Designed miniproteins, single chains, continued (2). Designs and how they scored, part 69

Each design is a single chain, and the fold is of that chain. pLDDT is the mean over its residues in the fold that is shown.

## One batch from the design tools (miniprotein)

Design m6397
Fold by ESMFold2-Fast:
Structure m6397 (fold): chain A 109 residues (1-109)
Amino acid sequence: MKKNPIFNNKIYQVEIEGEITEEKLREFLKSLFADLKKEGIKNVIVFVSPELEKFRDLIEEVAKENGINVEVLPVSYLTSLSKEEQIAFLIGHLGENEAIIFLNAEFPL
């Protein structure tokens, strides 16, 4: 697991290596959301690679168990925007108690 702090440590680039099973992802997310909860984070956007879109419901379930409101979006949503629109979107979602995660997806900026 690698966290890459950008925009005042509120954007995280996170890589899960090897084969991703439901069990492996659940354990990983439980730890990640518990850490974010300790940091006072309440709202999170998770950008996922295409192969992880099937785990949207699992990501939402584990976030809810940790008292975090999550929105799961395909990374293609962000990369379809202009560079200026991407920056505006990211800044607009980094308010108090908010964070953004790129899960097995490249940060496009």
Scores: mean pLDDT 79

Design m6398
Fold by ESMFold2-Fast:
Structure m6398 (fold): chain A 73 residues (1-73)
Amino acid sequence: SALEAEAERLLARAAEALARYVDDPADAEAAAELERLHEELVRLAQQLSPEQQEALRARLAAIGQAAAARLAA
């Protein structure tokens, strides 16, 4: 579906932007992209079923965990 394709695109961009921000917290472009992606993901979530929202949350948690592990290394 169009919503699933949008979710995949936003998740891929979030993973990339977060990795950039973790590598350089002074990267203002990465910080701005994360802020915009947060807004878009919140809007998208309101259009998803509860099952799809849970799947999205699990994938975002995995991205966050990978970023936290990168910071701890």
Scores: mean pLDDT 82

Design m6399
Fold by ESMFold2-Fast:
Structure m6399 (fold): chain A 55 residues (1-55)
Amino acid sequence: LDKKVAHVLRLLGADDETISQITVSDELLEKNSPIVIALELMRLITLKGLPVVLK
């Protein structure tokens, strides 16, 4: 996972085990801010659980 997105997720309360189960496409990382991606990932974890793949 991108280091900036992982950092924001840790600030939002995600642990390293949670972060290890997340995958995000390079295209989304290029087009969106790390904060926006981290917030969407937290929403998906809450609604679907782990693992999470965001394309």
Scores: mean pLDDT 79

Design m6400
Fold by ESMFold2-Fast:
Structure m6400 (fold): chain A 69 residues (1-69)
Amino acid sequence: AEQLTLTVESDGKRVEVPFTRTPSGALDGREVAHYAFGGPRAPPVEARVEPEGVALPASVIDALVAAMK
């Protein structure tokens, strides 16, 4: 597992959220990974790795921003 930092930008604000990336194998011939966000108020989230990067749904971004307050 890799320890990384996710930069979330909302309404011109930047929030850095630490997370753990764990490769989970392959699905339909593509690599996938799970992202676990640490912190007492951060909701558990999972996201798939895309070749060009990771795109999180707006609902997940909103939940992370709310949980970090």
Scores: mean pLDDT 56

Design m6401
Fold by ESMFold2-Fast:
Structure m6401 (fold): chain A 65 residues (1-65)
Amino acid sequence: MPPLTLADVQQLADFFNLDKVALLRMLNRLNELGLSDEEIERLAAELKTLQEIVDFVNERLAEMA
């Protein structure tokens, strides 16, 4: 799977007017990351920038490949 870009994640957040938790839930569903709702809430508290969200998702996808 190609890596996600900051632009892709930013477009999703802007287009759907998503907060950080909703954005992480959408990325979890679209990329089949296998994250629980509790993990998503914890990540939303820990990840401070959209770039950190992008980096996390790309790392998770690499681990699954």
Scores: mean pLDDT 78

Design m6402
Fold by ESMFold2-Fast:
Structure m6402 (fold): chain A 73 residues (1-73)
Amino acid sequence: LEETLKEAVLAYRNEDYEKAVEYFEKIINDPNATENQKIVALKMIIDAYKKMGKTEEAKKYEERLNQLKAELE
């Protein structure tokens, strides 16, 4: 998980948004990821898709983020 998170951040920092999405997607599907790690990963996926001009994909992850935040309350 920690290694995947490092790879995700590095890819995002290098503006490799497609690769960043792949790593962050692995984080949100990892049973060992905390709720906070999943929230951060979802936000990063949303930003990456927006940077790529894929606004419909970004909206899908925004819905997932809103559902997760509702569950945490």
Scores: mean pLDDT 80

Design m6403
Fold by ESMFold2-Fast:
Structure m6403 (fold): chain A 80 residues (1-80)
Amino acid sequence: DEVKEWADKKLEELRKEVEEMQKSMDEGTRKFLQRTLEAVEKQVRKIIEEEKDSDHAKKLIDRLIEAFKNSLKTLQKLLS
C-alpha cells in the first residue's frame, strides 16, 4: 500500500512533466512519449507486484523513473 501510494504520486508528477513537454512537440513525438510513459507505468506496476522488499521496490522504481527522465533530457536537446 505505501509503496503503491508513493509510486502513484511519482507517476502523477512524471505525467504532468511529460504533458508540459508535449505542448511544444509534433504529433508523432507526443504519441511516442505517451507510449513510452505507458510502458514505464506498466513496469512500475510489475515491480510493485513482483518485488516483496519495499525498499528494493522503491529503489528499482526510482532508477526506472530517473532513466526515463534522462531520456527526456536527451530528447529535449535533439528538439532544441
Scores: mean pLDDT 81

Design m6404
Fold by ESMFold2-Fast:
Structure m6404 (fold): chain A 97 residues (1-97)
Amino acid sequence: SKKEKAEKAREKMVDFIQSKIGLPREKAEEVLAYTLLQIKESGNEEAIKMLAEVFGISEEDIKLLIDEVKSNPRYQELAEKRRKEIEDFKKKVEELK
């Protein structure tokens, strides 16, 4: 049931990002996984409260999703893909400007 709650929270957040920000679903999933992993690594409780308010999801369900992202290789791969895109962009900007 915890895994199911995490998955429902993920779908709701991805659907919101896709519909409100206009990102393709694949990119929304990558951005979400990366953001949640960063929150886990930094221990930023305020970020969890902000996500709960913005997405209309309980803080408990967001914490369950963060734990799922940390433990699930599929979500770790999505987060790493986004991390590499950000790092590659930074390097290109530094080389060209």
Scores: mean pLDDT 81

Design m6405
Fold by ESMFold2-Fast:
Structure m6405 (fold): chain A 76 residues (1-76)
Amino acid sequence: SSEFEKTYERLKKIAEDYAKDPKRGKETIDMMKQLFPQDSKTLDLIDQASRYIEKGDYKKADKLIKQASKERVKLS
């Protein structure tokens, strides 16, 4: 669906940005979990994906971003 594609591209960008600055990414994720506890599972998946991007494992990162996108769409 178009909503899945939009969510996927958005979460992919976030995971890539967090991979570039892991400390700031972790701080942002922790803050978002406090503000939006219903998104905790999605945020955990993004955190894992950003760690795989940092390691250059884009295939594992992509799988996690797709899973996060499915979880986020369910909350919409």
Scores: mean pLDDT 85

Design m6406
Fold by ESMFold2-Fast:
Structure m6406 (fold): chain A 60 residues (1-60)
Amino acid sequence: MKKSVEELEEEIEYLKELKKYFEKLAKENNVDKDDVDATEAKFNKEIEKLEKLLKEAKES
């Protein structure tokens, strides 16, 4: 499905909130810092990818 500018912005916000939620769960579930860092890096890469797509979508 082709995402609109609004959908991309919502997806980015959702991933940022999900990342914060994950940090809390990781602490409660005694997840190793290396695994936490790897997962955060994965979230950051996905967010960056969506932000690039959003920028391209806004540029005519």
Scores: mean pLDDT 78

Design m6407
Fold by ESMFold2-Fast:
Structure m6407 (fold): chain A 71 residues (1-71)
Amino acid sequence: SAEEEVERLSKLLLAGTPDEATALALLERLYEAGKRAKDKSSALAALQHLAENHPSPAVRARAAEALKELE
């Protein structure tokens, strides 16, 4: 389900994916799952964490944009 995909992807991203390409790929999957999920709270929390804390400026910028689009 979309909810299961959100939980799995959120855990992977929050556990630490410092590699920019991997983080961006997982983030896009989380965003797509978040759009389909009835409860977006976990996706929003994970995207906010990435926007604030990820070492890559590109990942932070994309997470912030995805967060706005899901709200």
Scores: mean pLDDT 84

Design m6408
Fold by ESMFold2-Fast:
Parts: sequence; structure tokens; C-alpha cells
Structure m6408 (fold): chain A 77 residues (1-77)
Amino acid sequence: SRAAELAAQIEEEAPKAIAYLKEKLPPEVGEEAAKIIEEAAKKAIAAARAGDIETAHRILGQAQQEVAKLVEEAEAA
């Protein structure tokens, strides 16, 4: 199902994104980005499993915007 596929994708991709950001960003910024992704992944997986794919996508989109801002601010410093 679409819900099961989305949940599986998030479970696979979220740890990879966290590892990448922790490797590339200063430790403090990497930890903050990791927290955002981890919390968003948990909520998005729960929403997907409940059949609310729209909410899952919205949560992931918001997290991506928050992480992008952290990366931009870190690069500007």
C-alpha cells in the first residue's frame, strides 16, 4: 500500500540523512538537524500508518524547510 511504502521509505532514508548531516555540519548544528529529522520521521511514519499520507508529506516538507534554514545559517556564520 502507499502508506506502507511511504513508512518504509522514511525508515530507510531518515537515518541516512541524519548520518550525512552529522558528518557535514558542525556538531551542534548536526545534532539539531538530526533531532528535527528524527522527530519528523516518527510523526510522519505514524501519520502514514494511520492512512494520512497527506499529513506525512506535510510533516516531512516542514522538516526539510527547518533543516535547510539551519544549514543556511551555519554556512552564513
Scores: mean pLDDT 85

Design m6409
Fold by ESMFold2-Fast:
Structure m6409 (fold): chain A 105 residues (1-105)
Amino acid sequence: GSHVEAVRRAAERGDVEKAAFILASLALSYTRKLIEKYGKKVAIGVEATGGDPKAKRILDNAYKGAKNLAEKYGGELIVIKVDASDPEQIARAAEEIEELYKKLS
């Protein structure tokens, strides 16, 4: 939805830090809904394989959050890997998260 478009717009402008922040927020929000609203034992984590240090820090913090939720609820962690220096990978990860949420909810 609107968050996927927001990630793509930030990515198209080369604002990888903003794109990473919106992506991280989307992943964590959908993880919470899957676990807490839908009773699914699944968390969605975005793992930064490299890239901009600020964008990477944002993604790493959200990834730890997703991993902690998976461990707390005895669930599985689905990992999406991105290079935080590549705006197109960040944008595509948002699309993958939306599709996973639709499939799992």
Scores: mean pLDDT 86

Design m6410
Fold by ESMFold2-Fast:
Structure m6410 (fold): chain A 86 residues (1-86)
Amino acid sequence: SPFQRLLEELARGLAELLRRAEANPSTPEEVVRFLRALLEVVERAIREKLSAEEFIERLERLAEELELSPELREAVETLIEEIKAA
């Protein structure tokens, strides 16, 4: 599935970003928490073979549950639009 390959690439990219964020003491705690939670959602989507629509629903729920800042909420909205365009 093209979407499953996209999720696998996203998981690899997020794991790298999380590692770099954790290595940088100037990274806000909210950013580290967000990247970790987002990676868990992506890994679960791969494991459960979620559709794009199901994954988008999980992303929207994640943004709500974490009470994300406007900047991180915009990042989630950008990701959703990229998924819809793929």
Scores: mean pLDDT 85

Design m6411
Fold by ESMFold2-Fast:
Parts: structure tokens; C-alpha cells; sequence
Structure m6411 (fold): chain A 92 residues (1-92)
């Protein structure tokens, strides 16, 4: 779980950095970086779902894993939103 938390913290920092740099990146560059973040988020969600199944009888671990899953979903949503906003800017 600690290794997953560290990976999630690193991915969160990466999406925050992408948001800060979004105005300076082309649509193609932003989409590529966002796609990498989304792919890593999906891989983390699969790993978290497996751990949730393995620990379903441990209430404390289930709550911790669900919290981590919500963070990963937030990261994925943020990356998707950055691409959506950039597409609107480029269309104008």
C-alpha cells in the first residue's frame, strides 16, 4: 500500500505540473502527456481493485484503498479536463 501511495503522490505531482504548463504546451504535447498520466492512472486503479478484492474483509484497509482509488480517479479526471480545455482554446 505504501508503494502505491508513493506512485499516486508522484502521479498527482505530474498532473499538477502538466496543469501549470498547459498554456505553454501545444495541443499535441498536452494530449501525449495527459494520455501517459491517464494510462498510469488506469494501471493504478487495476492494482487497487485487485488489492480491494484481496482485503475485502479488512474494513480499515478497504477504507484506505477506496480513498486511494478516489485520488487516482481525481488525477485521471484532471488530466482529461486539461485536454478538453485545451481543445476549446485551440478551436477558438
Amino acid sequence: IEELEKEIDELEAEVDKLEAEADKLSLEELEKRAEEIIKRADELLERLKKLLEENKDDKEKVLRLVSLMLRVIGIKTQAELLVRRKRKEEAA
Scores: mean pLDDT 83

Design m6412
Fold by ESMFold2-Fast:
Structure m6412 (fold): chain A 90 residues (1-90)
Amino acid sequence: KSPIDILLEGLEKMEEALENKDIEELAKIAKETFKELKKLLPNWSKEEYESIIDQIYDYVLELAKKLDKETQEEVKKKMEEVKEEMKKEI
């Protein structure tokens, strides 16, 4: 699979988890998607990895806007934790 295929598949699975309000599964999918991308793109710069992490974060938060306010806040908090964890793995 190409890196773009992994990213698109990951984003689709994250949207599905979000629709089910499964925040733990959402976090797991985001981390696994980044881990797979890093394996395929081992020579990327720190800035390139951080850009992908930020794009995943922004995409998930945008999708969460269609949910209730309480779920949006839970998703934001969890995704901020996930973002920090992924950045530490760079």
Scores: mean pLDDT 84

Design m6413
Fold by ESMFold2-Fast:
Structure m6413 (fold): chain A 65 residues (1-65)
Amino acid sequence: SLQEKIDELESKRKELVEKMRELTAQYRAALANKAPLETLRSLVDQLVEVAKELKKINEEINKLK
């Protein structure tokens, strides 16, 4: 059903939001601990990827409402 599809997308959105929070916390901790630039770049790349996925899911949810 349409509602089941929305519920699946909402669940995936919650997972991505939590992952973004975890990566943001990791980035802040890495920055505070003066981690290597390569570590900071890796975390930023992961945040960008999660943000792109989140945008796609938000667009899909909006189309179904």
Scores: mean pLDDT 88

Design m6414
Fold by ESMFold2-Fast:
Structure m6414 (fold): chain A 94 residues (1-94)
Amino acid sequence: PPPLPRLEERTLSEEEQRELLAQGTIYTTELLIKAGKLPEEKIELIKRILELAKKRGVPLRVTAIAIEMVLGVEVRGVSEEDLELAEKLVEEAK
């Protein structure tokens, strides 16, 4: 992978990188919802996922995976544990 900017003279771990990317994914998704660019059924499910994740203290990386699954985006390069947690979060939000 290309070299990443250093914070505190260290390279971010893959988990730290995924948490930062997840923040971007969630922010972009909220903007798309406000702009009315997503189908209403997906908007309602995503809102329930966000509320449930916040209530249970789910990591942002797992929440972002759940949103990607709802949007039909192919999820790649994630742990099986995070994928299972994201699938459970989607099912509980339905």
Scores: mean pLDDT 75

Design m6415
Fold by ESMFold2-Fast:
Structure m6415 (fold): chain A 69 residues (1-69)
Amino acid sequence: SLSVEEGDKYVAKGKEAAARGNYSEAIAHYKKAYDIYAKALGIDHPKAKEALENEINVAVEELKSIILK
């Protein structure tokens, strides 16, 4: 099984990518973290919910960057 520690590493990568404005890469990393946490801890676990929330927030920023140019 994938470890929680592996999920934590993907959250860190997502935050770093988002800080650089690399929204597509940030989304991919947060989605990977969510998949890991959901499998290891369950979809209702706080870590899974926070990873999903970060994925959604970055996806919104990506959409805004496309629309507003």
Scores: mean pLDDT 85

Design m6416
Fold by ESMFold2-Fast:
Structure m6416 (fold): chain A 74 residues (1-74)
Amino acid sequence: SMDEILEKLRETLDKVMEDIKAGKINKKTIDEFKSLYIQFLLSQGYSKDEANKHADKIVDDMLKRAKEMEKKKK
C-alpha cells in the first residue's frame, strides 16, 4: 500500500542520513531509497521522467553531502 511505501521510504532515508553523517556512501541503501522515492512520486501523479529527475537530484545531493562529511573527518 501507499502507507507501506511511505514507511519504507522514511526508514531507508533515515539509514541514508546516518551513513552520510558518518561520511559513508552505501550504494545499496541509496538505490533502495531511489526506487521507493520513484514509486512514491509515480503514485502522486508524476510522470516517469519527472520522477526519475527528482530522484536523481535527491541522490546527487546526498552523494555530495556524504563526500563533504568524509572530507571533514580527514
Scores: mean pLDDT 82

Design m6417
Fold by ESMFold2-Fast:
Order: sequence, then structure tokens, then C-alpha cells
Structure m6417 (fold): chain A 66 residues (1-66)
Amino acid sequence: AGKALYYIQKALVYLDLGKADEAIRFLEEALKYTDHPDIRKALEYAKQGKFDEAIEYLKKAIEKLS
């Protein structure tokens, strides 16, 4: 559904900006619409402040959901 992709794209923007709290909120929203292992990994890394790893996994999720 377009809702999951919308929240994933928002999370990616906030990860690029280093805004952990906003990125985490959008990743949690995305997981309500799609339970994807790469999104769960992105959330885990975002919570650890590992933004580059979080971005990598989120890009993998986008490729699989597109």
C-alpha cells in the first residue's frame, strides 16, 4: 500500500538529516502497514544512532517493495 512507502520515504529523509526521533516514529508507522525485516533492521540501527546502516537497510526495503 502507498501508506507504507510514504512513511518509509519520510524516515529516509529524517535519517539523512540525522533526526533520530522523527526517523524512528516514521519507521514504526511504516511497520504498521508492512512488516518487513529490512525496515525492522533500519529501526534497530536508527535507535543505535547508526544512521548509515539504517539508510542502507531502508533502501533495500524500498527496492523490494517497489
Scores: mean pLDDT 84

Design m6418
Fold by ESMFold2-Fast:
Structure m6418 (fold): chain A 134 residues (1-134)
Amino acid sequence: SVANYVSQLVSLLETLRSQLASENPHLSKSKIDELVIDFALIIAYLVSGVQLSDDVAVRYTIEYFESITGEKLPAGKPTLDAFLTSVKKEYKLSEKTLNILKSIYNLYQQILKDGGISVLKEVTENAIKSFKAK
């Protein structure tokens, strides 16, 4: 169900928040939360090939990470590995953090298979809204 997928994604986002905060103690909670949301939106794009939020916001998030890392994501269909390689230049990402990001990617693939893009969008939007509410 959508509610079950939302619950699973929220749990992964909260785990990612805790792990990123632990590994990057110099970053504020606000910046950690921004990174979690950015990762969720970029991974959704990488899985679906479709921008699930404001297309401009997702595009700026990709451009932002490209600008800070100095690496270009592959044109057309950027991969999770290419994205993670870029982000690792600016942020400490342990194997545990990488496994959480891969878990989000795998969950998104399952949602897409079960419900298509519309369900993936609904789950992602509802999970981010819940995550932002604290």
Scores: mean pLDDT 77

Design m6419
Fold by ESMFold2-Fast:
Structure m6419 (fold): chain A 81 residues (1-81)
Amino acid sequence: MAAEREARGLEQLALLEADLAGLEQLMKTEPEKFSKEEYLEALERGKALLDQLRAAYADSPAVQARIEELLARIDALEATL
């Protein structure tokens, strides 16, 4: 059960990483497609979801490590806006 739960958490993080990569590409190739505020809102929603996953998987070092990587990536993207 615990291992299956961790696997689901890692799967959710993989989906979030894919979404983040897509957003990062849009910010680089089509920055005018959305406003700076809309990009910030999308990144902040990602951070909120990562915070929820961090709380839900506090006992999983693997999930925690992935969350920290994604949060750092979001912070770096916000700094470019």
Scores: mean pLDDT 82

Design m6420
Fold by ESMFold2-Fast:
Structure m6420 (fold): chain A 80 residues (1-80)
Amino acid sequence: KIIVLTDLAGNETKFDTNKLSDEEIINKITEWLKKNYNLTEELATKIAEKILELAKKSDEEVVHFDLDDLKKIVEEVLSE
């Protein structure tokens, strides 16, 4: 599966779960979130874990997370 994240400017970054381990995916998405959304390490890591979880549960080979998807995940993580 491929995870596609869209930044605030609409640029896409792809993470291939067949080429990267779960730990590598979480680490790379955490760094991407810190850089593109100025999130803390703790919050970015929790969101990265949730993104990977949702991508694994999806029936799609390419799973997109746009700004609205990411906002929903942030709100869910912060409400817990």
Scores: mean pLDDT 82

Design m6421
Fold by ESMFold2-Fast:
Structure m6421 (fold): chain A 60 residues (1-60)
Amino acid sequence: AASESLCSVLKCEQYQNQIKMFLELPKNQREQLTAEDLETVLKLPRGPAEKLLKLNQPRN
């Protein structure tokens, strides 16, 4: 529990770095990436990868 809470805080810093790298990619490249690609390329866990992709989806 306590250890898991600390891991969550540390993952927040990792998410910031991964989000920055993701946003630096060209729009075309970002649209081609899947959650699995984010796990492999950006080293994101599945959950955060899926959330990042959903946030990047156009709200049309």
Scores: mean pLDDT 62

Design m6422
Fold by ESMFold2-Fast:
Formats: sequence, structure tokens, C-alpha cells
Structure m6422 (fold): chain A 72 residues (1-72)
Amino acid sequence: MLLLQAKQAFLAVFPEDAALITADRLPNLTGDKLFALLIQLASQQIDLAALYQQRNQIFPPQSAKEFEALYL
């Protein structure tokens, strides 16, 4: 499940922020933190196209918009 893979990648990069993860989505990430997470996801060969399709379900609105800008 893509959300679970994204949560695991987040925990690998930001273990101190584990309490910010909700059942429904990742916490708000912008700038360098979002970029670091995307590098981790790419290194794990996670399907970035599928992640892009589900961006609004996985990320809060601000992070989803920044991911959209970086992906496009």
C-alpha cells in the first residue's frame, strides 16, 4: 500500500517526527524536507507516478502542491 511505503520512508528520514504521522496521511513537509523524502522514496524504487496520482491522499495540501511542482 503506497501510503504505508511513504510512512516507512518518512520514518527512515525523520524518526524524531514519528508522532506527527496520522492514520490518514503524512505530516506537512516543504522545501528541503520534502525533497529529502522524495530522494528516499526514489532510492527505494517506489512508483513516483502512482505517488503523484495519490498525492492529495498521502500529503497535506501544502506538501501535495510542492510535490506537484517538483514532479512536473
Scores: mean pLDDT 77

Design m6423
Fold by ESMFold2-Fast:
Structure m6423 (fold): chain A 92 residues (1-92)
Amino acid sequence: LLAEARAALASLPPAEQVRVAAAMLAEAEATLHAAELGLLSPELVPAAEAARALAEEVLAELRPVAPAAVDAALAAAEAQRDALIAKAEAEA
């Protein structure tokens, strides 16, 4: 599944790879935080950690090619992550 996700990301245009990878990173980080709060099953943690690692790897590969796009996508993903974390904390 992760190998399939990596292959799918690699088949996308670079701009879309950046956006998808940044979104995956934000969702994975929010999932890990929600699991720490006991809102999600700890069984989801390994999958979220793997998704975070894949997203970080893809973004690191794209940064030398499109640094401004990666930085902008990471800033947007950070805002998305913070919003998801705030929602999870409010539901706790």
Scores: mean pLDDT 77

Design m6424
Fold by ESMFold2-Fast:
Structure m6424 (fold): chain A 82 residues (1-82)
Amino acid sequence: MERVLIELVLEDDGAALGGVARVAAEAGFEAEVERDEERGTVLVRLEGDLPLEAARAMAEAMRAAARAAGARVYELRIRVLP
């Protein structure tokens, strides 16, 4: 198990954010959300202990959920923490 940090920056869209949060919750994570109202974007951050393959799968599922809702995804980062 790795300690991983996933950060996703997407267009601020309620349906997209709901879909992303649902994917995270189903994997057992509480996503931290930070809004930039002037840019119309939201940063979704989650941190937890999981295998790197599971982190990648969850990150792609979150991106897919946002895109399915019609929101733009600007950035997706996965980091293994020390």
Scores: mean pLDDT 82

Design m6425
Fold by ESMFold2-Fast:
Structure m6425 (fold): chain A 104 residues (1-104)
Amino acid sequence: MEELLKEVKRLVEEAVRAARAGDLERARELLEEAKKLTSKLEGDYRIVALGYIGVAQAAIAKAAGDEEAAKEALERARYFAEVAKELGYTEEAEEILKQVKELE
C-alpha cells in the first residue's frame, strides 16, 4: 500500500510537470495511470492519493484553459489534504496544500 501511494505521488508530479510544459496528452496519460493505482488503494492511503489526483487534475485543467474544472479540482485536492492531515499524514497533506496554493 505505501509503495503504491509513493508511485501515485510520482505519477502526479510527472503529470503536473507535463501539464506545465504544455504536454496535455502525456499529462492525461500519467493521470489515468495514477487513477488506476489509486483504485487499488484502501482507507487512509486512498484519501491521500485522491488529494494528489486532485492536484494533477487541476494542473491539467488549468493548462487546457478550463478554469471551472481547475477550481473544482483544487477544492477536491484541498478537501482530501485536510482529511489526510486529520488522519496524521501531515507531510503529504502539506505537500498537496502547497501545490494547491501554487496552482491558484
Scores: mean pLDDT 89

Design m6426
Fold by ESMFold2-Fast:
Structure m6426 (fold): chain A 97 residues (1-97)
Amino acid sequence: SVEELLERARELIEKAREAIRKGDLESAAKYVIEAIKLASRAVLLDPRNEEARELLEEAIKLAEEIRKKSKNEKLKLELGIAIGMAHISLGVADLSL
């Protein structure tokens, strides 16, 4: 369900924030990429769900923060791809309105 996707995405965002606090950018990136995937699916399943859109936007901002702080080029690329896919999901959802 959309509610289950949003709950899991919220938990992953909290884990990503904690990983950032600990300086574990690799774990933070993995958590935020998974959160983006779950929130993107929620937005596509329910395009009018403002909570899903807000959560996806929050995950995008967090991914940009991790990408900026990282010196790992592979991690930056993976984060960039996830951010791009999230924006595509938002655009597709907007066409459904």
Scores: mean pLDDT 90

Design m6427
Fold by ESMFold2-Fast:
Parts: structure tokens; C-alpha cells; sequence
Structure m6427 (fold): chain A 85 residues (1-85)
């Protein structure tokens, strides 16, 4: 597993953690997990090839939307996706 893939996997785990925390009523833990997911996604993109970065971001956006994460997190991911074009 590459460093980019490892960081992307960590980010996806944090997106799921954010969803679970929010379902349990812990908005602070949900937001902390969302910010950690954004940080790991940014780090993954920095060490990825352009092709890997596109796939990582498209995957993150799809999962964030599916999990109903905050609009601010989805907007930041979509902004990162535009920057790698």
C-alpha cells in the first residue's frame, strides 16, 4: 500500500467515524473527525500522482455525500478536486 493510499484509507475511516459520532449526537467529535478526514485527504493528494489524486478525491466526495457529512466538508473536497484538474 502506497503512502497516498494509506492516507486515503485513514481519511475514509475518519469520514465513517464522523457519521457515527453525529448519529450518536456528538457534534464536536463528528466535526473533529471531519477535519481529520480533510487533513488526511489533503496529505494524500500532496503525495499522490495526479491520477491517484483525482481517484482519491472523487472517492472521498462520493462517500462524504453518501454519509450526509457537512456541506462545508463536501465543499472543501470539491474545491480540492477542481485544483487537481
Amino acid sequence: MSLATSLAVASMIQLVAANVARELGDEKSARDAEQAALGNTKRAVEVATPEEAVEILDTAIRHAKRLGLSPEVIAELEKLREEVR
Scores: mean pLDDT 84

Design m6428
Fold by ESMFold2-Fast:
Structure m6428 (fold): chain A 65 residues (1-65)
Amino acid sequence: RDLEEAERIQKLYDEGKFDEAAKLASEFYRKRLEEMRKRGNTGSVTLEDIEKEAEQEKKRIEKRK
């Protein structure tokens, strides 16, 4: 299911719907940050960390396709 959401974001970028893609990506990563907080893995998280996480996830999807 996580893969479906990430793939949806990719399709929105390809279609030029950057606004919708940005909203979905932001919400997707906010959910993941909350999960990490529950596990106690999150100390100090910055926008840079979120951007790097998003880029890593995008590469993961492209390779798996």
Scores: mean pLDDT 64

Design m6429
Fold by ESMFold2-Fast:
Structure m6429 (fold): chain A 57 residues (1-57)
Amino acid sequence: VEIPQDLLEKYAERLGAAKNGAEVDRIILEAADELGVTYEEVGNEILTKLTVYLSRQ
């Protein structure tokens, strides 16, 4: 599955700015719909990217 790197980065940045869990869930749902993949696939990929981003601080 070809998921554009730029779109994953965009959604990872939005997740980093989310104020609560409801915003997180909504952002992941929007990303899944836009990318044409499942919520679980996007959630796992974005959370992996967020973990890497946080570890680089």
Scores: mean pLDDT 72

Design m6430
Fold by ESMFold2-Fast:
Structure m6430 (fold): chain A 80 residues (1-80)
Amino acid sequence: EPVPELYRGLEEPPRRLEEMIEQARKSKSEEEHERLLREAERLLAEARRIAEQAKSPEAEELLRRVEERVAELRRVLAEK
């Protein structure tokens, strides 16, 4: 089956991004918004690297979820 270590790397970013989106909705701090955006971009870059290494449909689906959460985070922050 798929390498568990690669799967752990892809599962964590979507979970963390959902937490960050909730933080973004509650926060009105511009400094915090900048930190959240930088962290989201780092998580997206990491997820893309892991997905490229795994080359599996499951990894591609997890990457898509990360991309969707990053887009949602950017939308929430842009509306503030």
Scores: mean pLDDT 73

Design m6431
Fold by ESMFold2-Fast:
Structure m6431 (fold): chain A 60 residues (1-60)
Amino acid sequence: DDAALAALLEELRAYARSKGLSEEQIDRVVAAAEALAAHGFSLEEIRRTGLRLIDRLAAR
């Protein structure tokens, strides 16, 4: 569902901004999420992976 993926990408962008990530870091997270979607990963797996990546970047 393209609409559900678009909503997830916006959720990940909002969360990353709330954690103080730069726009460059946010773009990297979105690119990773889009790559997972292109390879057939579920929205739940993409969400879990994206949130984990954001938390790792925010912890530096």
Scores: mean pLDDT 84

Design m6432
Fold by ESMFold2-Fast:
Structure m6432 (fold): chain A 73 residues (1-73)
Amino acid sequence: DESKKSIEEGYEELKKKVEELVKKKDYEKAIELLETAIKSLKDVKPISKHPELIEKYIKDLEEQLKKIKEKLK
């Protein structure tokens, strides 16, 4: 399923970018990237063939966002 593969590949690329920003201690950029990605995933979920997979990724990204925000406090 090409649509499932595209979603999975997009998530892996996003995860890699977030990890690179966290390694650089660029937490503000990591937060912005995660918030933008979460919004985009929420926007595409209702028109996706795999809304359950998108919901899982939204939850995982929201958990990552919370952890990074805790590092700023």
Scores: mean pLDDT 82

